Designed miniproteins, single chains, continued (3). Designs and how they scored, part 72

Each design is a single chain, and the fold is of that chain. pLDDT is the mean over its residues in the fold that is shown.

## One batch from the design tools (miniprotein)

Design m10494
Fold by ESMFold2-Fast:
Structure m10494 (fold): chain A 100 residues (1-100)
Amino acid sequence: MEDARKRREASRKAGEVTLKNFEEELKKMADGNEKAQKLIDEIVEEYRRKLELSDRLFDAELAGASPEEIARLKQEIVEENRRIDELTQKAVDEAKKYKE
């Protein structure tokens, strides 16, 4: 368990900073657009889930979990990335509609 806890804490802190900056930027784009604001709320929720999955993957790797369990957690993270990307595209599209 060589600095694993410290590395996880640093990753979590970096993830929270990234999420906060991302939320602020998206909210600025969606100013006055209720549909885009709802999509941003969903994106923030999916990002938080991704951070939790990243912590679980780290703990599983540290504990020497099975290759199957590690692969499953990695796949869940990939799926969350896809959801975030799709929701982000929808939020951008909705924000653009109201700025015209």
Scores: mean pLDDT 76

Design m10495
Fold by ESMFold2-Fast:
Structure m10495 (fold): chain A 88 residues (1-88)
Amino acid sequence: IDRTVRTVRSLARSTGDHLVDNGLVSRTTATRLRRVIVDRSTQIARTLGPDTAIRAALVGIKAAVDTAKSGNSDQVTQVARDAIDRTA
């Protein structure tokens, strides 16, 4: 579980930094996105196991990136949450 949480945190951090560095989201939005990905994936890891948690995190990250690229930066955190929850 600790290793899974560390992996998800690393992925969420890298994604948030990438989105901010490319001007796609604000730093505030990136911080909220990281929190949503880590918190939701941690719950999935505890209930459904680490492999499902990592897969859900990756689905959420893809949804967030696609949404940000579409210019819908205000929806990024909600879209990521919904995508993670649908995968579980």
Scores: mean pLDDT 82

Design m10496
Fold by ESMFold2-Fast:
Structure m10496 (fold): chain A 75 residues (1-75)
Amino acid sequence: SKFDEIIEKVKELLKDDPELANQVITALKYASELPLETAKKVLEKIRDYLIQRYPDKAEEINKVYEEFLKYIEEK
């Protein structure tokens, strides 16, 4: 599924921090079940936190963010 594809990208992006990867994956699962506007706010906070933590990966983080945003908007 598209969701599983995004999850695998998160695991690869955060392969050196598996605990954070698990926390992000859990947060994304919860976000996918929320009303769209609330989900978008949660997703933006996750994106901003990850960019602050891994600024060198900002472009890759933004690509995964955009894919997940598209996924929740196209449901």
Scores: mean pLDDT 85

Design m10497
Fold by ESMFold2-Fast:
Structure m10497 (fold): chain A 100 residues (1-100)
Amino acid sequence: SDSDNLISLIDQGINVANQGRNTVSNDTTLSQDQKNQAISQFDDVISTFNRSKQQIDQGSDVNDVSSTVSVALQSLYDVSSQVGQTSIAQQVQDILNQIQ
């Protein structure tokens, strides 16, 4: 179903965001301020994804949730690109291409 497909894409997004967050936390080339900013952005994206899954479970319109998830994925792409995580950014772009 459209809702099951969107949940699958959100789960992929959560997994990629957690990978990005952990990579930034362990990065030796970024300043502490850059790490703190990026970690905060990853945490915000993960929170949005978790809320989006809850909204689908509660019967929210899939198109409305999809729009919110697309914005969160764009934010995830932007932070991953800014911190030089090319592989993570590419994975996010692949998810974005699957979501409407």
Scores: mean pLDDT 89

Design m10498
Fold by ESMFold2-Fast:
Structure m10498 (fold): chain A 119 residues (1-119)
Amino acid sequence: MSREEQLRLAEEAVAMAASSDVEKQLAALPTLEELVKSEDPEVQLLAARALRLLAASSDEEIVERVIPLLEVLVESENLEVLKEALKAAEELTFHPNREIREKGAELGRKASDRILELK
């Protein structure tokens, strides 16, 4: 994908993730699976913002699919991407499912450690 195409898809994914419609939230996930692997920090930042919105979703399937995408983003070299990934991981720590909360805590620690190393 071109950078222009990735940015457009990322903005569309953020809009879908912000929707109260679970079907639109689910439709964002395949695009986000590709965008989290982008080498463009602006694309990764928009993907991280979409994942933060999805991490707060009432649908457990959506939240469970967010976890492996956050695992990609916490490996980022970009401070702003790591900060948004940390916020998404923090959203997971409020989930009623214990395993999701534990994954959120693990990802949050990893993001925090990388932020400290890059500062």
Scores: mean pLDDT 87

Design m10499
Fold by ESMFold2-Fast:
Structure m10499 (fold): chain A 69 residues (1-69)
Amino acid sequence: SREERQRAAAELRRELLAEGVRDPDVIEARAVEAGIIPPRSAEQREILREIAEKLRKIGDEFEAELEAA
């Protein structure tokens, strides 16, 4: 279901963040391996892009927080 895929994506994002992974190609490979997204699925690749964007945003916000301190 969509809810199950969202939970799996959130879990993957948490793992990737803990590992320090932000490369979209690596994120895509990990999502495919986890069974979240099949290769070349146009609709499902949007979830991958969202994961990558959230990871980058978290990194950018953390950097800004450090600058503000």
Scores: mean pLDDT 70

Design m10500
Fold by ESMFold2-Fast:
Structure m10500 (fold): chain A 68 residues (1-68)
Amino acid sequence: DEEVLEVVDKLVQALIERNIDPNKASAEEIAEVAKEVGISAEDLKKLAEAASNPEVSKKLKEAAEILE
């Protein structure tokens, strides 16, 4: 979905701007950056459901839990 892709792009760009590798980012780093750029826990849960990689899905769910 376009909404999911827009949130992904926003999160990835925010991580890169902070010198965080999106492929190596921890759940804590994702949660912190998401909070700073206005990405909600619900948005992170939607990204986790859309993620084809199980490890990425798990990290996004953990980040959503931290952000809640």
Scores: mean pLDDT 80

Design m10501
Fold by ESMFold2-Fast:
Parts: structure tokens; sequence; C-alpha cells
Structure m10501 (fold): chain A 100 residues (1-100)
């Protein structure tokens, strides 16, 4: 299996229950990703206290990078629309052992 890293920064609307909405997004992302053959290894969430949230996800799958990138971008866009959050930054990389 290939290992992938997803980093996404989102902005919540003013007055949003960031904790509750972030938990719902995490649960829905995990469910949708796993249904599509992505194994979610870890999700790390950092709340900056001003509506900005940084999310780092590690995933494993046998899918090639181009399919994983397209799928993750689609999932993030769908969840951002559903939960009314703005995606400010998104990066996807294939994790590989550091070269010696």
Amino acid sequence: MNTFSLTVQVQFPEGADVEAVAAAIEAEFRRRAEARGLTVRSIHVKDFGDGRVLVQVTLETDLPFEEVEALLRELVAELARRFDVRVEHLSISQAQPAPP
C-alpha cells in the first residue's frame, strides 16, 4: 500500500461551534474515505481559536497518486460545501521513506 499525507486548512464561519462541526467533518471524512478504499491511519486537528483549523491526515491505499489526489480534493470540496467551511489551503503528498 502507498502512504499519503493530506494537509488542509479551513476557516469556519463566525459563531460556528468549531468543536462539534469539526468532529462531524472528521467522522464523515473517515466514513467516505474508507468507503472509497482509503485507510485513514491518523487525523490531527489544530484549532487556532479564531475559526481557523489545520487538519493533517495520514492515509494508506493501493490507489495511484493521481486517483488519491482527485478523490481527496473532491471529498474535501464536498465536505466544505456541506458544513459551510472555507478551504484556505490544501496539499496532498505521497509519503515515502526519507532518502538516506
Scores: mean pLDDT 80

Design m10502
Fold by ESMFold2-Fast:
Structure m10502 (fold): chain A 80 residues (1-80)
Amino acid sequence: SPEEVAKYIFVAESLAGVRLDDELLREVLEKLGVPEEEWEKVKEIYNKLLSTSSVSLRLATREDLPRILALVEWAREEAK
């Protein structure tokens, strides 16, 4: 679901110590196979999660994407 995807990405960012910009977030959604019609819903929920965070993280680069994708898959597996 869009809510689960947003939460997994948020957890992955926290573990990796980085925040995705809009371009890289879109690339992550594409690589995860999230349908494009769900991307705006994921972004809405993700931005809501960001608004509750007081932690400053560095901006992600393309080099961070493999780690983020691996952590998203890890978070998904933990959720069973």
Scores: mean pLDDT 81

Design m10503
Fold by ESMFold2-Fast:
Structure m10503 (fold): chain A 90 residues (1-90)
Amino acid sequence: MLEALKELEKLGVEVSKIITYYNLSDEERKKVLDIVSEFSRIFLEALGRGASEETIQKLLELGQKIVEAIRNKDIDAAEKYVEEARELVK
């Protein structure tokens, strides 16, 4: 649990750097924050429900893909990865 929370926090720091240092519009910043908020909610709910180690690792991989998509300004890809995370935890 603690290691998974630390990895989630690292992903959040990377996103915070993007929204702070990148020249994004207010609309783009809102979309990024909504994506990160929803992913964090899915992750924390899965962790709280005792999801398997395999599921938590797959969620962390999706989190990394979300950060990379946001860094590349590919919001559609980031939203797709959030949807994959939601399906994974059903």
Scores: mean pLDDT 82

Design m10504
Fold by ESMFold2-Fast:
Structure m10504 (fold): chain A 70 residues (1-70)
Amino acid sequence: NAAALAQELIDELVRNGLTPELKERIAQRLLDAGVISPEEAEELVAADGKTVRGRLLEIAGDPTAASYRA
């Protein structure tokens, strides 16, 4: 499900750090799963690390996601 996918991507981010390649993989995985639109995927690839982390936490249902949306 979307939350499980987001948690897997968060675990990968925590383990390896956020690289441009990982940002593209995150956007593509979420797009392939139908969680985000093609427009949102393009925005995520261009976004900063805080925005990417916040979106993943939001999809995972993490209550701390709100702190990343400022």
Scores: mean pLDDT 77

Design m10505
Fold by ESMFold2-Fast:
Structure m10505 (fold): chain A 85 residues (1-85)
Amino acid sequence: IDELEKEIEEVFKRAMEVLKQAKTPEARDHAIEALKKAIEAQYYLTLIKYRPDEVNVEEGLKKTKDYIKQAKEEVDRAEKLVQAA
């Protein structure tokens, strides 16, 4: 759980840095998509942490990890677009 929280925080920081540096709509769109995916991951992780009896923890962890993966893919794409510009 602590590692997942750290990964989500890293994606937020990276996406915000892209938004500060981005000169193209494409780079901004991928950074925003990364933030959306990171927010979804944070939502499921929060449910697991505070409402484990009312949530399927295994499914919630899988969704959290899947959204973190998607968020990382989007922020990686955004960073490459910033570097190319």
Scores: mean pLDDT 82

Design m10506
Fold by ESMFold2-Fast:
Structure m10506 (fold): chain A 80 residues (1-80)
Amino acid sequence: MEEIEKILKEAKEKVKKLPEEKFEELMKEEGISRLQAEARLIMEEAVRILEKEIGRGSEEFLEKVNEVRAKIIEELVEKE
């Protein structure tokens, strides 16, 4: 869906601007790969965008969060 693609693109652009030390902290704290740390940060930004646009309390919010999560996981699996 075009809306989800736009949100994911914006989240990825914001994450690209983050300092490498934020990725390193997540990797150390969670015991995850750099690709997994990137996926987590993208998810956090995407959820923040969705929260601003439609709010947390709706079924629509949960559906869109799940769609974004699924796309991020799919991309992560393909890269690893």
Scores: mean pLDDT 77

Design m10507
Fold by ESMFold2-Fast:
Structure m10507 (fold): chain A 95 residues (1-95)
Amino acid sequence: MQEKLDEIRRLIEEGRYKEAAELALEILKEDPSAIPAIADLILELIKEGRVHAAEEILLYIYEKDKELAERIVEEIGKKDKEAGKYFERLIKTAK
């Protein structure tokens, strides 16, 4: 698990957001208990000012699996209500 989370961070550092999102989806399909860890990773990106990376990853996840993206946003909201509301609006406006 930790090695896969570190690989997601590496892909994000390289600007490879689609591949980072695909790896996150693979992890979450195998182990849904990893949702809080993915939510933490997205919140870390926000704290680092990497809002665009967080948005691209969540939007890609939403395009592939809407229910899973909504569960991630719910976990974000449990940790940070403002960020949760922001991303809830973001995924609802995705077309």
Scores: mean pLDDT 83

Design m10508
Fold by ESMFold2-Fast:
Structure m10508 (fold): chain A 98 residues (1-98)
Amino acid sequence: MAEREARLAALRAELEQKINEGYDYVKKKMEELSPEGKEAFDKAVKESTLEERARIVALALYNVAAQLESEGKTDEAKKFQEMADEVERLLEEYRAAR
């Protein structure tokens, strides 16, 4: 059905946009918090499929949020958690739609 194809294309584009936003935020924070992890993260994202990339970026966002929380940066940690939750939500919507 054309409607299903249009919905999948829209969900894919939205997921890719949110993955790229999360990726940029993680890279900036890894330069501050874990420069050693940045290279491994960058390589994993570049070598992965869309779904793998979504999971990698969401996990990295959650890990950054946990580190920020441990440093007392609760508001910043919540921002990273919200980004991770949105990537996870879009990934599940994309998987359910295909």
Scores: mean pLDDT 82

Design m10509
Fold by ESMFold2-Fast:
Structure m10509 (fold): chain A 100 residues (1-100)
Amino acid sequence: SKKDVYDLFVEALDKMLEIAKEALKGNEEEIAELEELVKHYKEGFKKLVESDYSLKEIIDQAISALDELEKYLSEILDEDSYKKVKEIVDETKEKLEELK
């Protein structure tokens, strides 16, 4: 369902944010910017799920958003933290594809 896509997407965002906050510990401004970015993704995706878009379109948008966030985090995180983020993204994308 669209709700299942939303729940998986939000769970992935929260896990990615937790990893990034620990990796960026001491960089309060970077953490605040990332928290705002995650908030915008959650708000945007909630509106998307409440729209007339098909389940497939919602899943494709979730995968696209996760890829964009992963790319952003690859530029600011260390290699070990990025690897953890990539594992969450890959696992979440697999679960999202199963909902199609």
Scores: mean pLDDT 87

Design m10510
Fold by ESMFold2-Fast:
Structure m10510 (fold): chain A 58 residues (1-58)
Amino acid sequence: KLTPRQKAIRDAVIGVLRGARDFLQKMADDPRNSAAQQAAYRAQVEEISRQIAALQAQ
């Protein structure tokens, strides 16, 4: 069970992770990147999305 202060810190971390996910999604969608690079960026987006979900579940 999180205190209000711990919730505020969690929400700030989620905000940073969402920003990183949005940047990596843009890189995954960039046609100048190879198919392998796009797949790698997409995998990072999925990993960050899992981390956000885990933090939201706390």
Scores: mean pLDDT 84

Design m10511
Fold by ESMFold2-Fast:
Structure m10511 (fold): chain A 75 residues (1-75)
Amino acid sequence: MKEKLKELIKEAVETGEKNDEAKRFIDEHPEIVYEVAEEVIKELDAKRTKEFNDYLKELQKAVKEIIDNLKKLLE
């Protein structure tokens, strides 16, 4: 049950769509839903922050390479 709920919450957070199954489960087991939601949100936040930082590092490298190439052309 908790594993299926984690997948439903992750899907809802990633797509922004509401899941009817999640709504029914919340009505029956609200305590479990809150516990799992906190874990999933923390995990997704950590993952997204890392992905964003990795993207920025790649972008900075690409920009620096372009600038270095332009400097060579301006010689």
Scores: mean pLDDT 66

Design m10512
Fold by ESMFold2-Fast:
Structure m10512 (fold): chain A 92 residues (1-92)
Amino acid sequence: MKGTAQDLVDAAARGIREAGAPGTAAGTSLKNFGSVAVRADTPEAAQRGADYGAEALKKAGAKIISRGVSGNTGVVTAEGDNLEDGAATARV
């Protein structure tokens, strides 16, 4: 599956939305690298967004390098082999 930055931020934004808090997701993809950053009004929403972003990266065939959540901020980074180049942002 190709991972687009849009696919990553849509997944992360869905996680934030399901946790019931406002927030934002920002995603970047390159052929060999993917990243999703989330910021939400609650730590639960940031965790949910980061988890959904990580699953989207895995579904795109990427290998998670790092996943961390600190307070209201989450970041996931991954190595990819066939990600689509792009950047996207989604607001919840």
Scores: mean pLDDT 83

Design m10513
Fold by ESMFold2-Fast:
Structure m10513 (fold): chain A 74 residues (1-74)
Amino acid sequence: MERKFATLLTALRIEAVGLEVDGRTELAEALLRVAEAAEKIEDLEKAIEYLERALAAGAAGDLEEVRRIAEEAE
């Protein structure tokens, strides 16, 4: 569980850096908000679910969905 969380968190942060380099700043910021919120969630299974959803939405370029996930996780 913890290893999966760490792996997904790292993957999401790498994706955000790539998006910032490409000028997709708003999407990168939304992904980083999900990462920060997920680190504060005590339920690891729920935190992993948010990270998986955010990574999928980020890969699809869906800014609105990533922002919604961040709001749910916060």
Scores: mean pLDDT 82

Design m10514
Fold by ESMFold2-Fast:
Structure m10514 (fold): chain A 78 residues (1-78)
Amino acid sequence: HMELPFASEEVKKEILEAIKAFDAGDYETAIEHLKRAAELMKPEDAIGELALATLSVVARSQGKEKLAEAFDEALKRI
């Protein structure tokens, strides 16, 4: 199987920290970690951006507006 950049240890660490911050209600810290995760995926160009956009749509479809806003803000800061 082809290992994509989003599966790197650095990307996984940033995503895990974002999840922890979001679960704790620290949205600003969560947004910064999501931004860093997407930036680490930048060598594949569209992958980090597509991931954030997809997660934002999924979050909105589940009524999780604050989570969707966090993904949107991370995408804007790339």
Scores: mean pLDDT 72

Design m10515
Fold by ESMFold2-Fast:
Structure m10515 (fold): chain A 96 residues (1-96)
Amino acid sequence: VDEMLEEIAKNSTAEAMEVYAEYMLIAAEKDGHGEVAELARKALEYAKQGKLLEAARELYKARELVKKNGPFSQEALDAAYEKVKKRGEEIAKKIE
């Protein structure tokens, strides 16, 4: 688990990690997954600070909780995607 999180952190930019954390946060808030929303919010805060390993750890916990408690609705995922899509596309262009 730790080796996987280190690899994710090494291969991610702070901006890409922020987008993913924001996506998770919006989906969790839309579906009322309070614990997942809290973990995603912590991940977003860490990513904004450039703490990619800590951000990855909180996102991993959020994903495991989603697997345990059930997946997000398609409506929540679609809403989250639309909110972050433009920023995600801009980051992808910047990274090349």
Scores: mean pLDDT 75

Design m10516
Fold by ESMFold2-Fast:
Formats: C-alpha cells, sequence, structure tokens
Structure m10516 (fold): chain A 87 residues (1-87)
C-alpha cells in the first residue's frame, strides 16, 4: 500500500541521514585536525562530492527523502566551512 511504501521510504531516508551525519562528523574531524588550509579544502570538496551523490540517491527514493538529505548536506557544508575558517 502507499502507507507501507511511505514507511519503507522513511526507514531508508533515516538510514541514509544517519550515514550522512556519520560521514559529516568524520570529515569535520579530519578538517579540524588539518594543519594546512589547502588540505582541509580538499577534504571538504571530497566530502561535498560524496554528499551530492547521497543527495541524488535520496531524490530517487522521493521528494521528502531528497529534502531531508538537502538539509543534512547544507548543515554539513556549514560545519566544514566553519572548521576551515577556524584554521
Amino acid sequence: SSSDQRQQNFDQTTQMNGQANDFISQSSDQIRSSTDVNEARRIRDQAIQFLDQVQQQSQRIGPDSGSSMQTQRRSGIMVFDRQINSL
């Protein structure tokens, strides 16, 4: 049913958001521990590319999943930018 599909989509979205949050945390820690701004920017760019791929996958699940992942992506980028600006 549509309700069952919605629940499955929600569960998949939750799992993908968890994966994205873990990845953002790991990438943020790598940026924060960087001694070179250029290296930190390289890590940020790679992390954004990964989040873009996850965002595209989320859009295939549905618009709600895509919107949720877009929010996680934006939050992650803000964290990365803050860490780089603190170096």
Scores: mean pLDDT 82

Design m10517
Fold by ESMFold2-Fast:
Structure m10517 (fold): chain A 87 residues (1-87)
Amino acid sequence: MTVLTPEERLELARKLAEEEGIGELLEAARRLEALLRAGAPAADLQAAADALLAELRKLGVPQEELDEAEAALADGIANRRLGSVFD
């Protein structure tokens, strides 16, 4: 059997998440984290946060939880770090 590299394992995990309907959410979350680590401009961080919130909305997350996540993301962007979005 072929041993999977870390990158191939990540790709397999992404495909499984897509089959379960959460692949786009996982991608949006990782994109936001990568942009924060890279020191991206606030506009790019806000666009990534908006994409993440849109994916959460598609999955039926309640508006109250979306409002809390939006506030945490806005605080994280202002301070150049993620807030407690998923505590």
Scores: mean pLDDT 68

Design m10518
Fold by ESMFold2-Fast:
Structure m10518 (fold): chain A 100 residues (1-100)
Amino acid sequence: MKKEEYIKKLKEIVDEFAQEVERITGNKELVEKFKERVDKAIEEAKTPLEALQKISDILLEFLDEVMKRLTPEQREKVLEAFKKYREKLSEIANEILKDE
């Protein structure tokens, strides 16, 4: 797969996760700031692996920020969405590693 196709898939996975978090939390501003950080990381990354690493770090920081603001029930829903996101991200990581 070409670099641009990996970046597109990463963006789609991030957008799906962001939409699910917005649905659970109702906080559009928090989600928009997260997307902005991801877009900047993708723009600054020289390789698909570097983009993946930066996105993973941003995601962990975002989860910490989100979890501090949520009820226990909302936290469980966000963690479930995060598990689904991590599965998809792991599949893309394996495809990138296979092509290198």
Scores: mean pLDDT 78

Design m10519
Fold by ESMFold2-Fast:
Structure m10519 (fold): chain A 64 residues (1-64)
Amino acid sequence: SAWDTDGDGVVSAAELRAFLRSLGWNPSDAFVRRLVAAVDEDGDGVIDAAEFARFASELVRGAS
């Protein structure tokens, strides 16, 4: 929900950029695209919500 604003089960580069900006970070478009490419195996500039959720849950589980 927080990162899947479209409700499609996909997180776009724009959604990710907005999230980073909400944390007080002002990333470049190149940085956001690089980050998306690192997570998105398709290289389509879109992150699947399920893949992102797995990454996020791994971080939360490790921190918790």
Scores: mean pLDDT 60

Design m10520
Fold by ESMFold2-Fast:
Structure m10520 (fold): chain A 87 residues (1-87)
Amino acid sequence: MSPEEIAGKENLIASLREQLEKEKDPELRKIYEDTIKKLEAAKTLEELLQALVDTLERLAKHPSLSEEEREALRRRAEELRRLIAEL
């Protein structure tokens, strides 16, 4: 990964850790914890984007989110999958 991609990954992990501290739903907390671990393990941009896709798809299946929020997450996952296909 480039230095800019590494900085982006570190900023994303920091943001997810802040969200994890504010989240009270134990299943959502588990999703954030698993995501942080996958992002920390990612060595390429493709691995980073795939970890984000997996997380967005997992969040989109959680019943505590509104249908509008779940649809937005699904659309974001599709956008990231298109980016991976173009790498």
Scores: mean pLDDT 80

Design m10521
Fold by ESMFold2-Fast:
Structure m10521 (fold): chain A 60 residues (1-60)
Amino acid sequence: SELIDKAIEATANGDPDKTQEYFEKLLKKHGLPTSGAGVIKTWASDPSQRERVIRGFRHF
C-alpha cells in the first residue's frame, strides 16, 4: 500500500507532521475515526518510539 509506505517513510525520516497526515488518511481509508490521531505525532517525535510506530503501520 502506497499510504503505508509513505507513513513508514515519514516516521523513519523523523517527520511527525507527515506521519500524522498519512495516519489520518489510513484511518479514513479503513473507515476508522480520526479523533485522537494527533497522538501519533507525539510518538513519531520520539526516536525511542519510532520502531513501534513503524511496526503499527505494517499491520494496516
Scores: mean pLDDT 84

Design m10522
Fold by ESMFold2-Fast:
Structure m10522 (fold): chain A 65 residues (1-65)
Amino acid sequence: AAPGGGLPHPNDHERTAEDVARTLLATPAVDEATVDEAADGLVETGNLSEEEARRLRERLLEALR
């Protein structure tokens, strides 16, 4: 079974990226610079790889158009 409840996850990187994406998509008038900063921050903290951050940025920018 997929682990999903009870204890805090030692690898919350995926959840952090999802929460950031959700917040940005729900935020009105998010600038491209804000999306860039969020994606870069996730790479810098080790939450996302360079490629994952690029894909997240593309999805967010497309959703904001």
Scores: mean pLDDT 68

Design m10523
Fold by ESMFold2-Fast:
Structure m10523 (fold): chain A 94 residues (1-94)
Amino acid sequence: EKEKEIEKLRKEVYKKFQELVDIANRAVQLAAKMSPERAAEVRALADKTILKLLIDFKMAEESGSLEDLKNVLKRIEEALKYFRDLLAQLEAEM
């Protein structure tokens, strides 16, 4: 029962994490077209966000907790929304 839900959730976390890395890299690339300083700011934010989430995900995997995995997924989704909004803002400013 819970084992299937944990495995499904783990796969979703991996998928969303990959999407987050891709979107963050796109935001850095767009910011770089504006200025090196803006690119550095976006990269620093992306690196900090991704590192924290990677650590949290590894801890959740080790614990095998459904609640911990749901918490990580929620935070990845929040970060993904933030970087998608940032990407749209950068595109509009160009």
Scores: mean pLDDT 84

Design m10524
Fold by ESMFold2-Fast:
Structure m10524 (fold): chain A 90 residues (1-90)
Amino acid sequence: SAAVEALRAAIAEAVATGDSTPVVEALVAVASRLSEAELEAAAEALAPVLAAIAEEQGLAEGMSREELEALAREAVLGALRLARRVAAAA
């Protein structure tokens, strides 16, 4: 989906540059356009990407890949829901 691709591209840019601005902008733009079911689908699609980054960064100590993906899914979903609430309140 275009939303997942935009978030993936923003995450890759943030990792490459150390600047979180592209991720914040992409989260707000994506979250304001998506239904709850689409937010859940985006979180599911991005969970493996974030789990891989966490393993590469050594943040995955003592966790299985399945446990990492479950936590990553919850983190992405939480971030998307927060971004949508912030956008709605502005």
Scores: mean pLDDT 78

Design m10525
Fold by ESMFold2-Fast:
Structure m10525 (fold): chain A 93 residues (1-93)
Amino acid sequence: MEIDLSKLSEEELRELLEAMGFAPLPGWTPEQAVEAFRKRVELVTGKKFEEGKISEEDLIDAVRALAKAMGASDETIDELVERLKEVIEKIKK
């Protein structure tokens, strides 16, 4: 299932980015936050994605790769993934 980041509210986008370990800087637009996320995912995973649309599986894989690159334990990564899944389920409603 695909998540269209451009269709999320500012609150939903912020909650999703925070669940992924991304904190938008003060004054960032949603578009700037999405672009920063995309660049970071491409840099860490080597995987390209388009238009701010991302599958749930790709999003989870990106979070796992980012947390692992930051030196997180397997237990911490699993906790982050579970939190991310909860946020995704809220957004899908």
Scores: mean pLDDT 68

Design m10526
Fold by ESMFold2-Fast:
Structure m10526 (fold): chain A 89 residues (1-89)
Amino acid sequence: LSPEERAVAAIVAAGIVAAAAMAGLLPAEEAERHILEVAREFTDEEELEKVRELAERMRRALEAGDLEEARRYLREAFELIDEAARRRI
């Protein structure tokens, strides 16, 4: 896989885990963990810290049953990861 294809595949995989957590099939902590694994590969330290905050807020929203808020934080986290990956490709 090219770096671009690998980045897209990793984001899609993390998105599937997040969707499963939103459906109650996986714990919210699992979604947070997968998002951070992808972020560690494609972001620098400053970007990673911001993704950590967004992933934690997404987990808390899922635990509170606020799927709309969780989706917003998830979108913002993936936008940051995508921008970081594109900068390096």
Scores: mean pLDDT 82

Design m10527
Fold by ESMFold2-Fast:
Structure m10527 (fold): chain A 100 residues (1-100)
Amino acid sequence: SKKPEELERLIKELESEDEEVRLEAALKLGEIGSKDKRVIEALTRAALEDESERVRLAALHALVGIGDKEVLREVLTKLAEHDESEKVRELAKEALEALE
């Protein structure tokens, strides 16, 4: 039910030079909740690699909404071990315990 062109545009906006554009794209992809592999891969990259803590958390929230438990476990494990923010590492550890 989602237009492919809209998803492709939002995926591209996740790579914008503007933090607010990337943040809004992550939030919109989360609201859409598409299980498209390209969406999941783009949000996974944003959650793990974006320079902005706000964007990483928004992308993580979008992945939670999509509900792929295997993807979530992988992303949360990497965030818990490697994220530069102690707050993000702690949140990821707590979320991993809540998954099972």
Scores: mean pLDDT 85

